# Designed miniproteins, single chains, continued (5): the designs that were tried, part 61

Each design is a single chain, and the fold is of that chain. pLDDT is the mean over its residues in the fold that is shown.

## One batch from the design tools (miniprotein)

Design m18236
Fold by ESMFold2-Fast:
Structure m18236 (fold): chain A 86 residues (1-86)
Amino acid sequence: HMNEVTKEVIVETLRRLADEAEKQGHTDVAEAFRKAAEAVSKVDPTDVETLAKIQRLVGQAVQALRAGDFETALKIAEEIVKLAEK
């Protein structure tokens, strides 16, 4: 239950980051976060180590977007996809 809820929260956060990037005119960054959300949605909810690593990256992505650092946000989205697709 808790692992499934954690994955759902991560996916929803990534979708919100995509919406925020799109509102600021960064369509490429938004598409990267949408791809990351899709990839994470397919991760086994019992893979707590992978989900924990992704959660840390999501936190870094939130900070990058708040700072207006879209280059770093894009890099983090790509790293999340790589971890989720393994």
Scores: mean pLDDT 83

Design m18238
Fold by ESMFold2-Fast:
Structure m18238 (fold): chain A 58 residues (1-58)
Amino acid sequence: MEKAIEAIKAGNVEEAIKYLREAVKNGDFEGVRKAIEEARKLGYTKVAKIGERLLEEN
């Protein structure tokens, strides 16, 4: 989860999304929720929306 947040802070949206997908695949739903909150706080609404969609599909 920390890697997804680091990617968001670095502005690397593609890596952030990749780490979110890996977290969902590994069952780390709590980590995904935390990353969504951080993305929204930092203004990365697209990343937050993708994270929410990944949680809904699993």
Scores: mean pLDDT 78

Design m18239
Fold by ESMFold2-Fast:
Structure m18239 (fold): chain A 58 residues (1-58)
Amino acid sequence: MEDKLKENLERYQRASELFKKANELYDKAIEAESVDPTLAKKLKEQGEKLRKEAVELI
């Protein structure tokens, strides 16, 4: 049980890192909206993918 608990903890840590990266991409997308809306959309999609990967890990 403890080994499995350690593995789950590592997954949660990875998920946390992915959420941070997703937030950074969303922030960049917001800044890009006024300059390049196509780039902004792409950054939002990348952020959504990272968030989904984070949810899958937990």
Scores: mean pLDDT 80

Design m18240
Fold by ESMFold2-Fast:
Structure m18240 (fold): chain A 67 residues (1-67)
Amino acid sequence: ITEPLTEEQEREAEALREEVRKEVEREEEELDRLVEEGKLSEEEARRRKAVIFASASLRAIGEELDL
């Protein structure tokens, strides 16, 4: 039933958030590499990074709302 998070549950939630951050970092590194290789413009990379961040946020919200 709905209860506030305990301190231990908050620590576990933080660990899960770190996992999401790790995924975002990998994708950002991949985009930066493509820019250095000349396969992607810096402007396109910035746009894609914004989409990646937005997508990760929506996934986290979607899992909680279960709509």
Scores: mean pLDDT 70

Design m18241
Fold by ESMFold2-Fast:
Structure m18241 (fold): chain A 93 residues (1-93)
Amino acid sequence: SRRELIEEILELSEELYENLDNREKLTEILERIIEKVEELKTLPDVPLSDEEKSLLALSVKFLEEALKKNKDLSPELRERLQEAIKVLKELAK
């Protein structure tokens, strides 16, 4: 469900933030976040609840903080993460 995807994205975003010093885990978690965001984009255009928007906004905060703190991300992974953040911000409006 859409709610389950949003909750999974939040859990993965928190896990990414907690694993900033573990390059292998960071890459794995980031790939999963991107996959879940792409899946979320394919779901029917049904208005998000205020709670769902709040969960997405919290995910964005974790991901933006990860980008600020981790300088060792490859340019490709950084670009893909930035695009995922952009999509989540647009959905959280």
Scores: mean pLDDT 80

Design m18242
Fold by ESMFold2-Fast:
Structure m18242 (fold): chain A 95 residues (1-95)
Amino acid sequence: SMETRKRLLLGSTLGVLRMLFWETKKLYEKGLLTKEEAEKIAKIVRELGKQMAEISGDPRLEEMGEKLAEAIINGDIEKAEELLKELEAHIEELM
């Protein structure tokens, strides 16, 4: 089992990623998700994935963050939502 401090940090980082994704989805649904905004969001998603991998010691979280970022930059929001759910499930197994 992961220690309490790591669980809190990992959960908080996931919370930021989740919030960022839902704001991205709102922009997409309004037709306001530009390529430039998607690229900026993708960079943040990649960084959050790296941070979660460092906190957990699991490099798969960085790989999952990369896939999520790629789906966002391609405007594939349905795939991005599925990838976020997979990432959330993976984190629950680590805690």
Scores: mean pLDDT 88

Design m18243
Fold by ESMFold2-Fast:
Structure m18243 (fold): chain A 89 residues (1-89)
Amino acid sequence: GKIQEAISQLDSIIQQLQKAQTMQQIYDLFNQAMAVASKVLPQLEVDIYDGIFHIQIGVLKVAGGSLEQYKQAAIKVIQQMKKVLEEQL
């Protein structure tokens, strides 16, 4: 079903994020995850997850965060969306 397909796509994006070497790759992969989520979650909920990620990235930029910290910020938001989708099965 649509939810199981979305979960599989989010898992693939998480695996790609773990291998990301640049900030641009992290942003591109996170945006792909938001596009996947928008097909199966209410738009307001997707907008909240997007907002959480951008706030965390803003904090990390000011604090001088590492590439690994940016990856983990993206992965944690996507894992939370995946958990919500799994609870709907």
Scores: mean pLDDT 90

Design m18244
Fold by ESMFold2-Fast:
Structure m18244 (fold): chain A 68 residues (1-68)
Amino acid sequence: GAEKERLLAEIRELLLSKGVPEEVVEKIIRALRDSGLSVEQLRELLERLKTVSTVEEIEREVVRMIAE
C-alpha cells in the first residue's frame, strides 16, 4: 500500500544519506519489498537503521528483519 511505499522511500533516502552505494540500496529495497514485511516491521527497521553507520551493520539489520 501507499504507507509501505512511503517507508521504503524513507529507508532509501536514509541509506543514500549514509553513503551506501545506489546499487546496494536498490538491492536492499527490492529484498524488503519481496519479503512481504508489514508496515510495523518497516517502521522498526527504519528506526534501527538510524542508529547504525556502516554498510555491514545496515546489511545485518536488513537480514535480521527479513529472516525474523
Scores: mean pLDDT 84

Design m18245
Fold by ESMFold2-Fast:
Structure m18245 (fold): chain A 55 residues (1-55)
Amino acid sequence: AEKEVEELLKKAEEYRKKAEELKKRGGSQLEIEILEGMAALLEGVANLLKKLFGL
């Protein structure tokens, strides 16, 4: 459970970093929103797992 939570949070960080890079490059707002949305979803799942397993 702890390992899965860490992996989800690491993937969320990767999506956040990609979104920041796109913002700096003047990239697509749609792509930025998708990446941020994916990160938020993964963070939500990680928090749910923490509650379920008492982490």
Scores: mean pLDDT 82

Design m18246
Fold by ESMFold2-Fast:
Structure m18246 (fold): chain A 62 residues (1-62)
Amino acid sequence: SHMQQQQAQKRELARRLAEGTADGMRANGREAPPLEELEARILAALDANEATTGHLASDIQN
């Protein structure tokens, strides 16, 4: 359940970021890709960043 809550939060964040990104692109006269594609890319980036951040946190915790 703790992991489920964390995953749900991640998806919610990714969705909001995707929507904001699409809106920003449109405001600048750009064509936005499908929302589901943006969300998937953002989720992948968040997962990669979380792995990197976890490693850095381990290093400074020492």
Scores: mean pLDDT 71

Design m18247
Fold by ESMFold2-Fast:
Structure m18247 (fold): chain A 80 residues (1-80)
Amino acid sequence: KLEELERALREAGLAFEAGDYERALEAARRAAELARELGNDAALGAALRLAAEAARALGDEEEARRYLEEMLELAAKVRA
């Protein structure tokens, strides 16, 4: 599971750098789900950031906004 999270984050980052935003978004969504299951807030933040950037690159402003909102909620929780 942790190994799957690491793989998903790596896949998302590489796809984003390659300009494959659809693949980057898919991998970032998978990484976010895995990070939530593991309670890994740092990895969740990274996955949400990548998902928001990929969604914005695809022109999906509403989906990008949803990921950014979740990041803000996560930041508030971590700073509690």
Scores: mean pLDDT 82

Design m18248
Fold by ESMFold2-Fast:
Structure m18248 (fold): chain A 67 residues (1-67)
Amino acid sequence: DTVEAARGTIEKARQAIKDGAKPETVANLITAAHVLVVAASVEGRYDDAEELRKEVNEVIKQAEKAA
């Protein structure tokens, strides 16, 4: 399930930020989550994709503040 994969990747990105992971690791997880959000949109899951996009944007802001 693309939406479940996106949520899992977003949570991994949040955990990586909390754990002080390398910027590259955090960026790769954010990129993977963004790709899955786009995939959900292509699959016609527009409402889920919009919610997930907001979560990805929140994670990006958290990563920027941690840097």
Scores: mean pLDDT 84

Design m18249
Fold by ESMFold2-Fast:
Structure m18249 (fold): chain A 90 residues (1-90)
Amino acid sequence: MKALEELEKATPEVLAAFLATLRAADAVADEVPGSKGVPLLVAAGLLAIAGDVEGAIAALEEAARIAEAEGNPRAAAVFRAGAEALRAAA
């Protein structure tokens, strides 16, 4: 089954790192409403579940860049920390 094969590529550590990133993003959601980086956070989650860890990291780094350009340094810090957590877990 393709779904089980893709879950095997996403280690428990990678999924735990992404869930930690989601919790951190939720904690600053009141300061991040309307950030154009949020759709990339969702895309990073889908990529991580699909086993595309490099794609998930790239999406989070792009989300951080967009958040910085929008003047949202806390959102940028959360997205950047998420990318580093995924890189460390992979």
Scores: mean pLDDT 68

Design m18251
Fold by ESMFold2-Fast:
Structure m18251 (fold): chain A 57 residues (1-57)
Amino acid sequence: DLDKLYEMIKEQLLKAGASKKEAEEYARQVVKVVEEKGLTAGVQKFSDIIQQIRDKL
């Protein structure tokens, strides 16, 4: 379920220090990558975003 995936990713991004607006936008991008390119590509996109957020801290 892509809606559940979106909610989970958004929550993880908020926990990592993203703003609500950034978390919503990035979560949408990750879900889109999963839908278009598959789970492995989505996981990579998510990891890259988390790394960027944490590096900013």
Scores: mean pLDDT 82

Design m18252
Fold by ESMFold2-Fast:
Structure m18252 (fold): chain A 57 residues (1-57)
Amino acid sequence: GPEVEIEDYLLTLEDARGLAAPGMTLIMKNSKITREALDYLRQNGVKIVAENVTIVD
């Protein structure tokens, strides 16, 4: 599936809604992600590969 890489970013629910696609792999480095964004991505079949990523509320 498609592969997308992001680095030094705060991924929000709005960002997740705009980029999520079934079978996508999202590679995140040195980033933060909201709990809502993380849940949305997982529910929509996105695989997440995380390096130094913090979950924020």
Scores: mean pLDDT 87

Design m18253
Fold by ESMFold2-Fast:
Structure m18253 (fold): chain A 61 residues (1-61)
Amino acid sequence: MKPSDREIEATMYFLKGSVYERLGDYEAAVEAYTKAVELRPDDEEFREAREEAEKKLKEAE
C-alpha cells in the first residue's frame, strides 16, 4: 500500500516537531506536532508527542 499525501504530510510535521524538540524549541515543536495531529487525529503516537512537548514547554519556562 502507498501512503496517502495526508499521511506523508503528517509524518513530515511529526519529524519537524522532533527536530525542534531536540533543539529545545518546545514552542515550535508543539506547533509542528499539533499540525501532525490535525492531519492524523487518530494517531496516538502523534498525540503523545504533542503532549510530551507541551509538558516540556511548561517545564522550560
Scores: mean pLDDT 79

Design m18254
Fold by ESMFold2-Fast:
Structure m18254 (fold): chain A 56 residues (1-56)
Amino acid sequence: MDAEEAIELAAARRDVAMLRYIAEESRRASQESTDPEVAARYERLAERAEAAIAEL
């Protein structure tokens, strides 16, 4: 499952623990990446997971 589908599925289930896990993992991946485009992509995934939590 890709990360975007995982966020949508977790949000539909109201699985806050999974959304937090995705946000934390995405932020870590962003910080560990040496490629700014890859880092930006993971940063956006973290923001999307956090937004999904806020909308619950």
Scores: mean pLDDT 80

Design m18255
Fold by ESMFold2-Fast:
Structure m18255 (fold): chain A 69 residues (1-69)
Amino acid sequence: SLEELEKELKETLIKLGLSEEEAEEVIRYIREGKVDEAEKLIVRGYLKTKDVELANKAGELLKELHKKV
């Protein structure tokens, strides 16, 4: 579901290094079609943890969510 996809993305972004507020902002940017702004926040998280697997997972979840909004 859309709700489950948003929850999974939020949890992944927090693990990657974003705050809960930043993770909510990513979801908001995707809903507004502002994919570039959402990707900038994912890069910010990546720079905190350097976790390539979590960054890739966040990117895939972003693509799936963007297709549904």
Scores: mean pLDDT 85

Design m18256
Fold by ESMFold2-Fast:
Structure m18256 (fold): chain A 94 residues (1-94)
Amino acid sequence: VLEAFLAAIQNRYDEAIKLADEALKVNPNNATAYAVRGLAYLLKGEFDKAIEDAEKALKINPNNPLAHDVLARAYEMKGETEKAEQYRAKAKAL
């Protein structure tokens, strides 16, 4: 039962990634789409992809709070505590 629930959540992340891909095909400068796709990659445990997308979101909109949160969480999961704290502070200031 729990594994079926986790599989359903996993499918939602894949759907979120596909939706973000479609949004980026229409507007490649959509910071929110990069940030949302980064969050989905983070929740799937794909930390390097999450960091890449969140960094692209910040290049487009430096004040995107979701992108800062994704970077903070991804760096924390990779053990880069100092970087995680820097992005977490920026997310709270926005």
Scores: mean pLDDT 81

Design m18257
Fold by ESMFold2-Fast:
Structure m18257 (fold): chain A 69 residues (1-69)
Amino acid sequence: MEEAKKLAEEAKELTREGRELIEKNTKEDILKGIGLILRGIGLGFDAALLLKKAGASQEEADKVLAESG
């Protein structure tokens, strides 16, 4: 459970940082931002999968995915 929450928080931070980089509107920052967002989405899916394996409801897993992307 705690590992899934940690991954979800990391996913949220990565997507936030990625969006901030894209807002800087330079080619390098946009490319880095896209990479961070994709990594964040991947961690969000991993967190949702771990939650389901730990016995969490589909509703809890869906919330994590929504917060990650």
Scores: mean pLDDT 77

Design m18258
Fold by ESMFold2-Fast:
Structure m18258 (fold): chain A 88 residues (1-88)
Amino acid sequence: EPKHSSPEVNEKVKEYEERIKKDPNDAEAWLNLGNYLYLLEKYEEAAEYYKKAIELNPNNKEAWLNLGVTLLALERYEEAEKYFEKAK
């Protein structure tokens, strides 16, 4: 798997950070910011942003699924399985 930072991804991170400053209740913006941080392989930071998306919209199965995948990348396999169960 490539470990390469993309200027495009970094621009999107900044864009969603600005959107969150404008509307901190935008669960979609938190989810998307987490997704771009995941692409940058900043897995611990991505996990925190997915938790924020879940806090704002706990029925967002995408956020639960993506948190689980991120925890796998962090080698927290048993914890990841718990979040995958909640994503169903």
Scores: mean pLDDT 82

Design m18259
Fold by ESMFold2-Fast:
Parts: C-alpha cells; sequence; structure tokens
Structure m18259 (fold): chain A 88 residues (1-88)
C-alpha cells in the first residue's frame, strides 16, 4: 500500500508540473500574440517595412507553438491525474 501511495503522489507532482508548464506556455502565447498584433498594426501604417511583417509573422508562429505546448501539457496533466486516481 505504501508503494502505491508513493506512485500516486509521484503522478500528482508530475501533473502539477505539467499544469504549471501549460499555464506558462498559455501566458507566453497570449503575450506573443499581442506583440504580433501590435507589429501587424505598425506594418499596416508602414507597408514598405517588410521587417515589421516578418517580425509579426515570427511572433505569431511562436505564439501558436506555445498554444500547442499549453494544450499538450494540459492533456498530459489530465492523463497523469487519471493514473493517480486509479491508484487510490
Amino acid sequence: MEEIKKKAEEYKKLAEHERQSGEDARTASVDLEKKSQELEAEYKKNPEDKKLRHEAGLYGSIAGLNRIAAETAEWVAEQLEKKAEKLK
């Protein structure tokens, strides 16, 4: 019984870590998407400045990757929580 308790606690700690990573990635995604939108607005005022367009695209792409990372971390956390619950 003690070994089962330790394994359940281990899964819970891993799930908490994954949820924190997911929250961090979600926050990063929101901040990067906002930066992308600000750069897109600036590019609309200065359409000759291709650097603004490239930077907007880069921030948007990184925001998208962070969103996928957040969703993946949330899914992994849910699977770990289910494993911990089954060990009760």
Scores: mean pLDDT 85

Design m18260
Fold by ESMFold2-Fast:
Structure m18260 (fold): chain A 69 residues (1-69)
Amino acid sequence: SVKELIERAQEYIQQGEELEAKGDYDGAASFYEEASRLYAEVAKLDPANREDYQRLADQYLAKAQQLRA
């Protein structure tokens, strides 16, 4: 369900934030990439909120790319 995808994305974000706080930027980026993928999937399944979820997907992908730079 859309709710389960959102909950999973939030779990990945929490794991990413914990790794980022520890200085594991590659590990954090991997979790942010997974969260981005799930938000992009939610955007496709929930057209009423597509713009908001696509922005979240883009935000976490950009953050992951910044951490790998």
Scores: mean pLDDT 90

Design m18261
Fold by ESMFold2-Fast:
Structure m18261 (fold): chain A 70 residues (1-70)
Amino acid sequence: PVFYTKSYNVELSEEELEELAEKLAKRLGISKEEALAMLRVLLAGGQVGLSSEEEREKVNKTVEELLSEL
């Protein structure tokens, strides 16, 4: 099965987006480029499909925590 993340409708400056991508990449253990691509989809109101429910929950929680820090 595929586990879809939550969607977020948040407009960020390019500087804020880059900062969040760097933090997300470090927390998820992925590249900054992968994190930036993921954030662009999620913040535009899209969803990302993941292979496990645990990965989905980790992505959702991390994105929500980082957005709350803004």
Scores: mean pLDDT 82

Design m18262
Fold by ESMFold2-Fast:
Structure m18262 (fold): chain A 74 residues (1-74)
Amino acid sequence: MEKEIEAEILNSLGRMFYSIGELLAKKGKLEEAIESYEKAIELYREALKLVPDPLFEKNIEEAEKKKKELEEKL
């Protein structure tokens, strides 16, 4: 129970940073967007360590894909 709650909080924080990354990318702040996606990935990975949820894995894949797309534009 405690680990599940902690994992949900970490995943939610990761989603917040993912959304910040999207906003920064739309504003042309590509380096800051990459940093926000990196923070999202880190938070999702911590959530995954606590609970092996396929949703967290999918969130990591999506954030890594967004990060790679921006890195290729730099």
Scores: mean pLDDT 87

Design m18263
Fold by ESMFold2-Fast:
Structure m18263 (fold): chain A 61 residues (1-61)
Amino acid sequence: SEAAEAAQRAGEAARAAVESGDEEAGKLHIEYAKLAVGYAARGDAEKAREAAELAEQAMNS
């Protein structure tokens, strides 16, 4: 599903941030990526997609 794919990409970004270290800016996109993965696991496609978009935007900010 679209939400699952978005959550997967957001989760990969969060994994990279966690493996690289724990920084203040990194915490924000890690939180959004975790939310996207969590919502997708629950079948909440709409919230998963929104959280994934926020995670991706935070990474570029």
Scores: mean pLDDT 66

Design m18264
Fold by ESMFold2-Fast:
Structure m18264 (fold): chain A 67 residues (1-67)
Amino acid sequence: SLLEEGRRLREEADKAYEEGKYKEASELYRKESEIYQKLADRSKDEITSALYLMASGISKRASDTLS
């Protein structure tokens, strides 16, 4: 599922970050952001969509900070 893929990407991004692999972490956070954007776009519930959009924004900021 997209939600499971998003969680996996976050775990991999956090691990890369802790290992000092900042470029790899940046790419993984970017992919996580794209997954949460897709989840937001597919959600018909306004609150659920807003929460996924927030998650996407947080991951994108992490990616941009490390790039």
Scores: mean pLDDT 89

Design m18265
Fold by ESMFold2-Fast:
Structure m18265 (fold): chain A 62 residues (1-62)
Amino acid sequence: SMEEAAKRAIEMVENAPNLEEAKGVLLSLGRRLGALDRALELAAKVRTIEEAREGVEELAAL
């Protein structure tokens, strides 16, 4: 389900060793949801792990 995918993505972002890996999770979720363009826009704005988590929540709300 979308809720399960988003929850897993949040956990992966929180456990990401660096910002690049966290952005990778956001892009992977975007690809799964058919919203890769939106995920790319969000990833470009993300500067912290917390912002990457917010990006996952934003993407899941589409």
Scores: mean pLDDT 83

Design m18266
Fold by ESMFold2-Fast:
Structure m18266 (fold): chain A 68 residues (1-68)
Amino acid sequence: MDKIKKVFEEVLGVSPIKEDDNFFDLGGDGGLIRKIVDKLRKEGIDVTVSDLIYNPTIKELYDYINSK
């Protein structure tokens, strides 16, 4: 969870982000989604753009990744 939170805060330029804060409500768009995916993949977290679109909070994305 910590890695996801840090990537969201870094890419969105907003901190602190709560686990239930929606990415799109924080001003996220398709370009920022791609940046988050790229950074998470560099951290060894296997996610896609679609995964983030359908799981737009830190908590939802974390739970989804752990269900793979």
Scores: mean pLDDT 80

Design m18267
Fold by ESMFold2-Fast:
Structure m18267 (fold): chain A 87 residues (1-87)
Amino acid sequence: SEIKKLEEEIKKAEEELEELNKRHVEEIKKFEEEIKELEKKGISEEEKEKIRKEIQRFIGRVLREIGDLIDRILALKKQLAEAKAKQ
């Protein structure tokens, strides 16, 4: 019962991580497209630096969310190993 519950929670968290990674790839593509459009408009180096900082802030947020999910998955896998060792 406990083992099955932990396995289901791990599967759900892994699926959540896959969806988050998919969303991350889509957002990066949007930033790449925005940069290309701005390059066509002949933007200044100052505006390019501003966009770089926005991208870095976005990446930092997503890496934290991915890290939190990975930590949760690892904690659940540790609990699963301990539960299996007791049987």
Scores: mean pLDDT 82

Design m18268
Fold by ESMFold2-Fast:
Structure m18268 (fold): chain A 55 residues (1-55)
Amino acid sequence: MSETERRVARLIAEAGGLSAADFRAIAEELGLSPATVRRRAKRLVASGALVEYPA
């Protein structure tokens, strides 16, 4: 897992999960675009490093 993916996962977890995460704020903190943060989050869910439940 890349350093960027680790940071995205940590910030999402600290926010209370994917539904509570502000992708714009995470992107700003990491110097990324919101689209990049979303792509990393999808990859983390697909790999099992981050869990997403149906609402």
Scores: mean pLDDT 73

Design m18269
Fold by ESMFold2-Fast:
Structure m18269 (fold): chain A 108 residues (1-108)
Amino acid sequence: SLVDKVIEIMSLAARLYLKEKASKEEVLEAVKKMMDEYNLPEETKEKILEFVEKFLEALENKASLEEMKKIADEEVKKLFENESDLDQFKARIAFNSIVTEAYKTLKA
């Protein structure tokens, strides 16, 4: 599903940036490669890239957990508006989890 693919992409971005200390440029290149491997439509790729860029900017600026959750909620609405209610719910839960774990890693 689109939700599963985006979860993998965002998890990769968080791991590379926070745990492997990759640059934002290196993270974005890895994300682009994964999106290409998944054969995602260009419009979908643009939305995912916007989400990743906002997420990385929030991490770089050490945004509050509330601010990071707001970014996740807003970007999930944009990216999954045409998906089923169940997939939208799964995305919301998954991305709130990713953001919370990223915030905890940033605070350690």
Scores: mean pLDDT 85

Design m18270
Fold by ESMFold2-Fast:
Structure m18270 (fold): chain A 60 residues (1-60)
Amino acid sequence: SALDEAIDALVRELSQGREVPLDELKARFPDQAAFDEALARLQATGAIEVRADGSVRAVP
């Protein structure tokens, strides 16, 4: 599904331990709704952090 693909791609992008601007991450995804849902799921599980400055990173 688009959601499963977005979750996998988002985890892969953030697995390198770098902070990535949210806008740049979102622009890489063809399905914006799937991206938003994947982001929300990963935040809910504590796997990622979305900061007030708009950056996204994996939680160590």
Scores: mean pLDDT 79

Design m18271
Fold by ESMFold2-Fast:
Structure m18271 (fold): chain A 65 residues (1-65)
Amino acid sequence: STEEFVERVRRHAEAVAEVLRLLLPDPARASQEEIARVLSQMSGASPRAALAAARVLLAHLRELE
């Protein structure tokens, strides 16, 4: 479900952020849609779940800078 995917991403936000930093030149400045696309490609998550999780990851990425 969307909720389960978002919760998993939130729980492992730092590990997922590390992977995003390898795949994108500046993930903290990427759009929610761009992060969602990468998450969908990595996990096979639905667009809805990926967009919701991307919001959580962007907040995490921007706090780490």
Scores: mean pLDDT 81

Design m18272
Fold by ESMFold2-Fast:
Structure m18272 (fold): chain A 68 residues (1-68)
Amino acid sequence: IESIAQSIADGLKDEDPEHVYESTRVMVRELERRHGKEYARQLAEAVISALPPDLAKAAREAVEEALS
C-alpha cells in the first residue's frame, strides 16, 4: 500500500488544503465501502505520512470525519 499511498500523495501535494480534505474524504469513504475500515485507515495513514504538514492536517481531519 506504500506505493499506492505515495502515488496518491504525489497527486495531492500541490493542491490546497480544502481540495485535499474533500479528496481524502471521498477516497476514504469509497475504500471503506470496497475494502473495509481497517484498509481505508491504513492507506489513509500512509498517504498522510507522505504529505506536507498543512495538507496532512487537512487529510487527517477528513479521515476522522469519513470514518466516524
Scores: mean pLDDT 79

Design m18273
Fold by ESMFold2-Fast:
Structure m18273 (fold): chain A 63 residues (1-63)
Amino acid sequence: SKFEELKKWLEKLVGPEAAEQIIEGLKFHGVKEEEIPEVKETLEKVIANARADSAALAAQRAA
């Protein structure tokens, strides 16, 4: 299923526990398999922003 493919992709990025929580959240909010490609694009943007924020915080701690 598209949910299983999304879960495998997320496991590579955030680990299995966080990936499972994200998938459970999507199912709880009624996200359908047809919406998974759009959800993946949104998650890619969220992860990119989170990584940028983490890098900024790490730079601040290193200074």
Scores: mean pLDDT 75

Design m18274
Fold by ESMFold2-Fast:
Structure m18274 (fold): chain A 85 residues (1-85)
Amino acid sequence: HMEEAKKLYDEVKREAERVLALADEGIETDPSKREALAGYKARALRAHREAEKALQDPSTAIEGVKRALEEARQALAEVERLLAD
């Protein structure tokens, strides 16, 4: 059901936006973390893009979006860990 895939896509978008926000704040606070945080921003944007691609094929949409969601969640966890004292 495409409605389920769309809900998961909205979650990917939310997780990616959270990664971008935290990474930008982290770069402002500690420039030494800039390269690592930029890498996680790129990873979050890639996850969002892959989720958009997955939605274009109904036969694989749910599986593809779930994979992208896990990647976005992993990026968020890494950013949170990197920003912890």
Scores: mean pLDDT 85

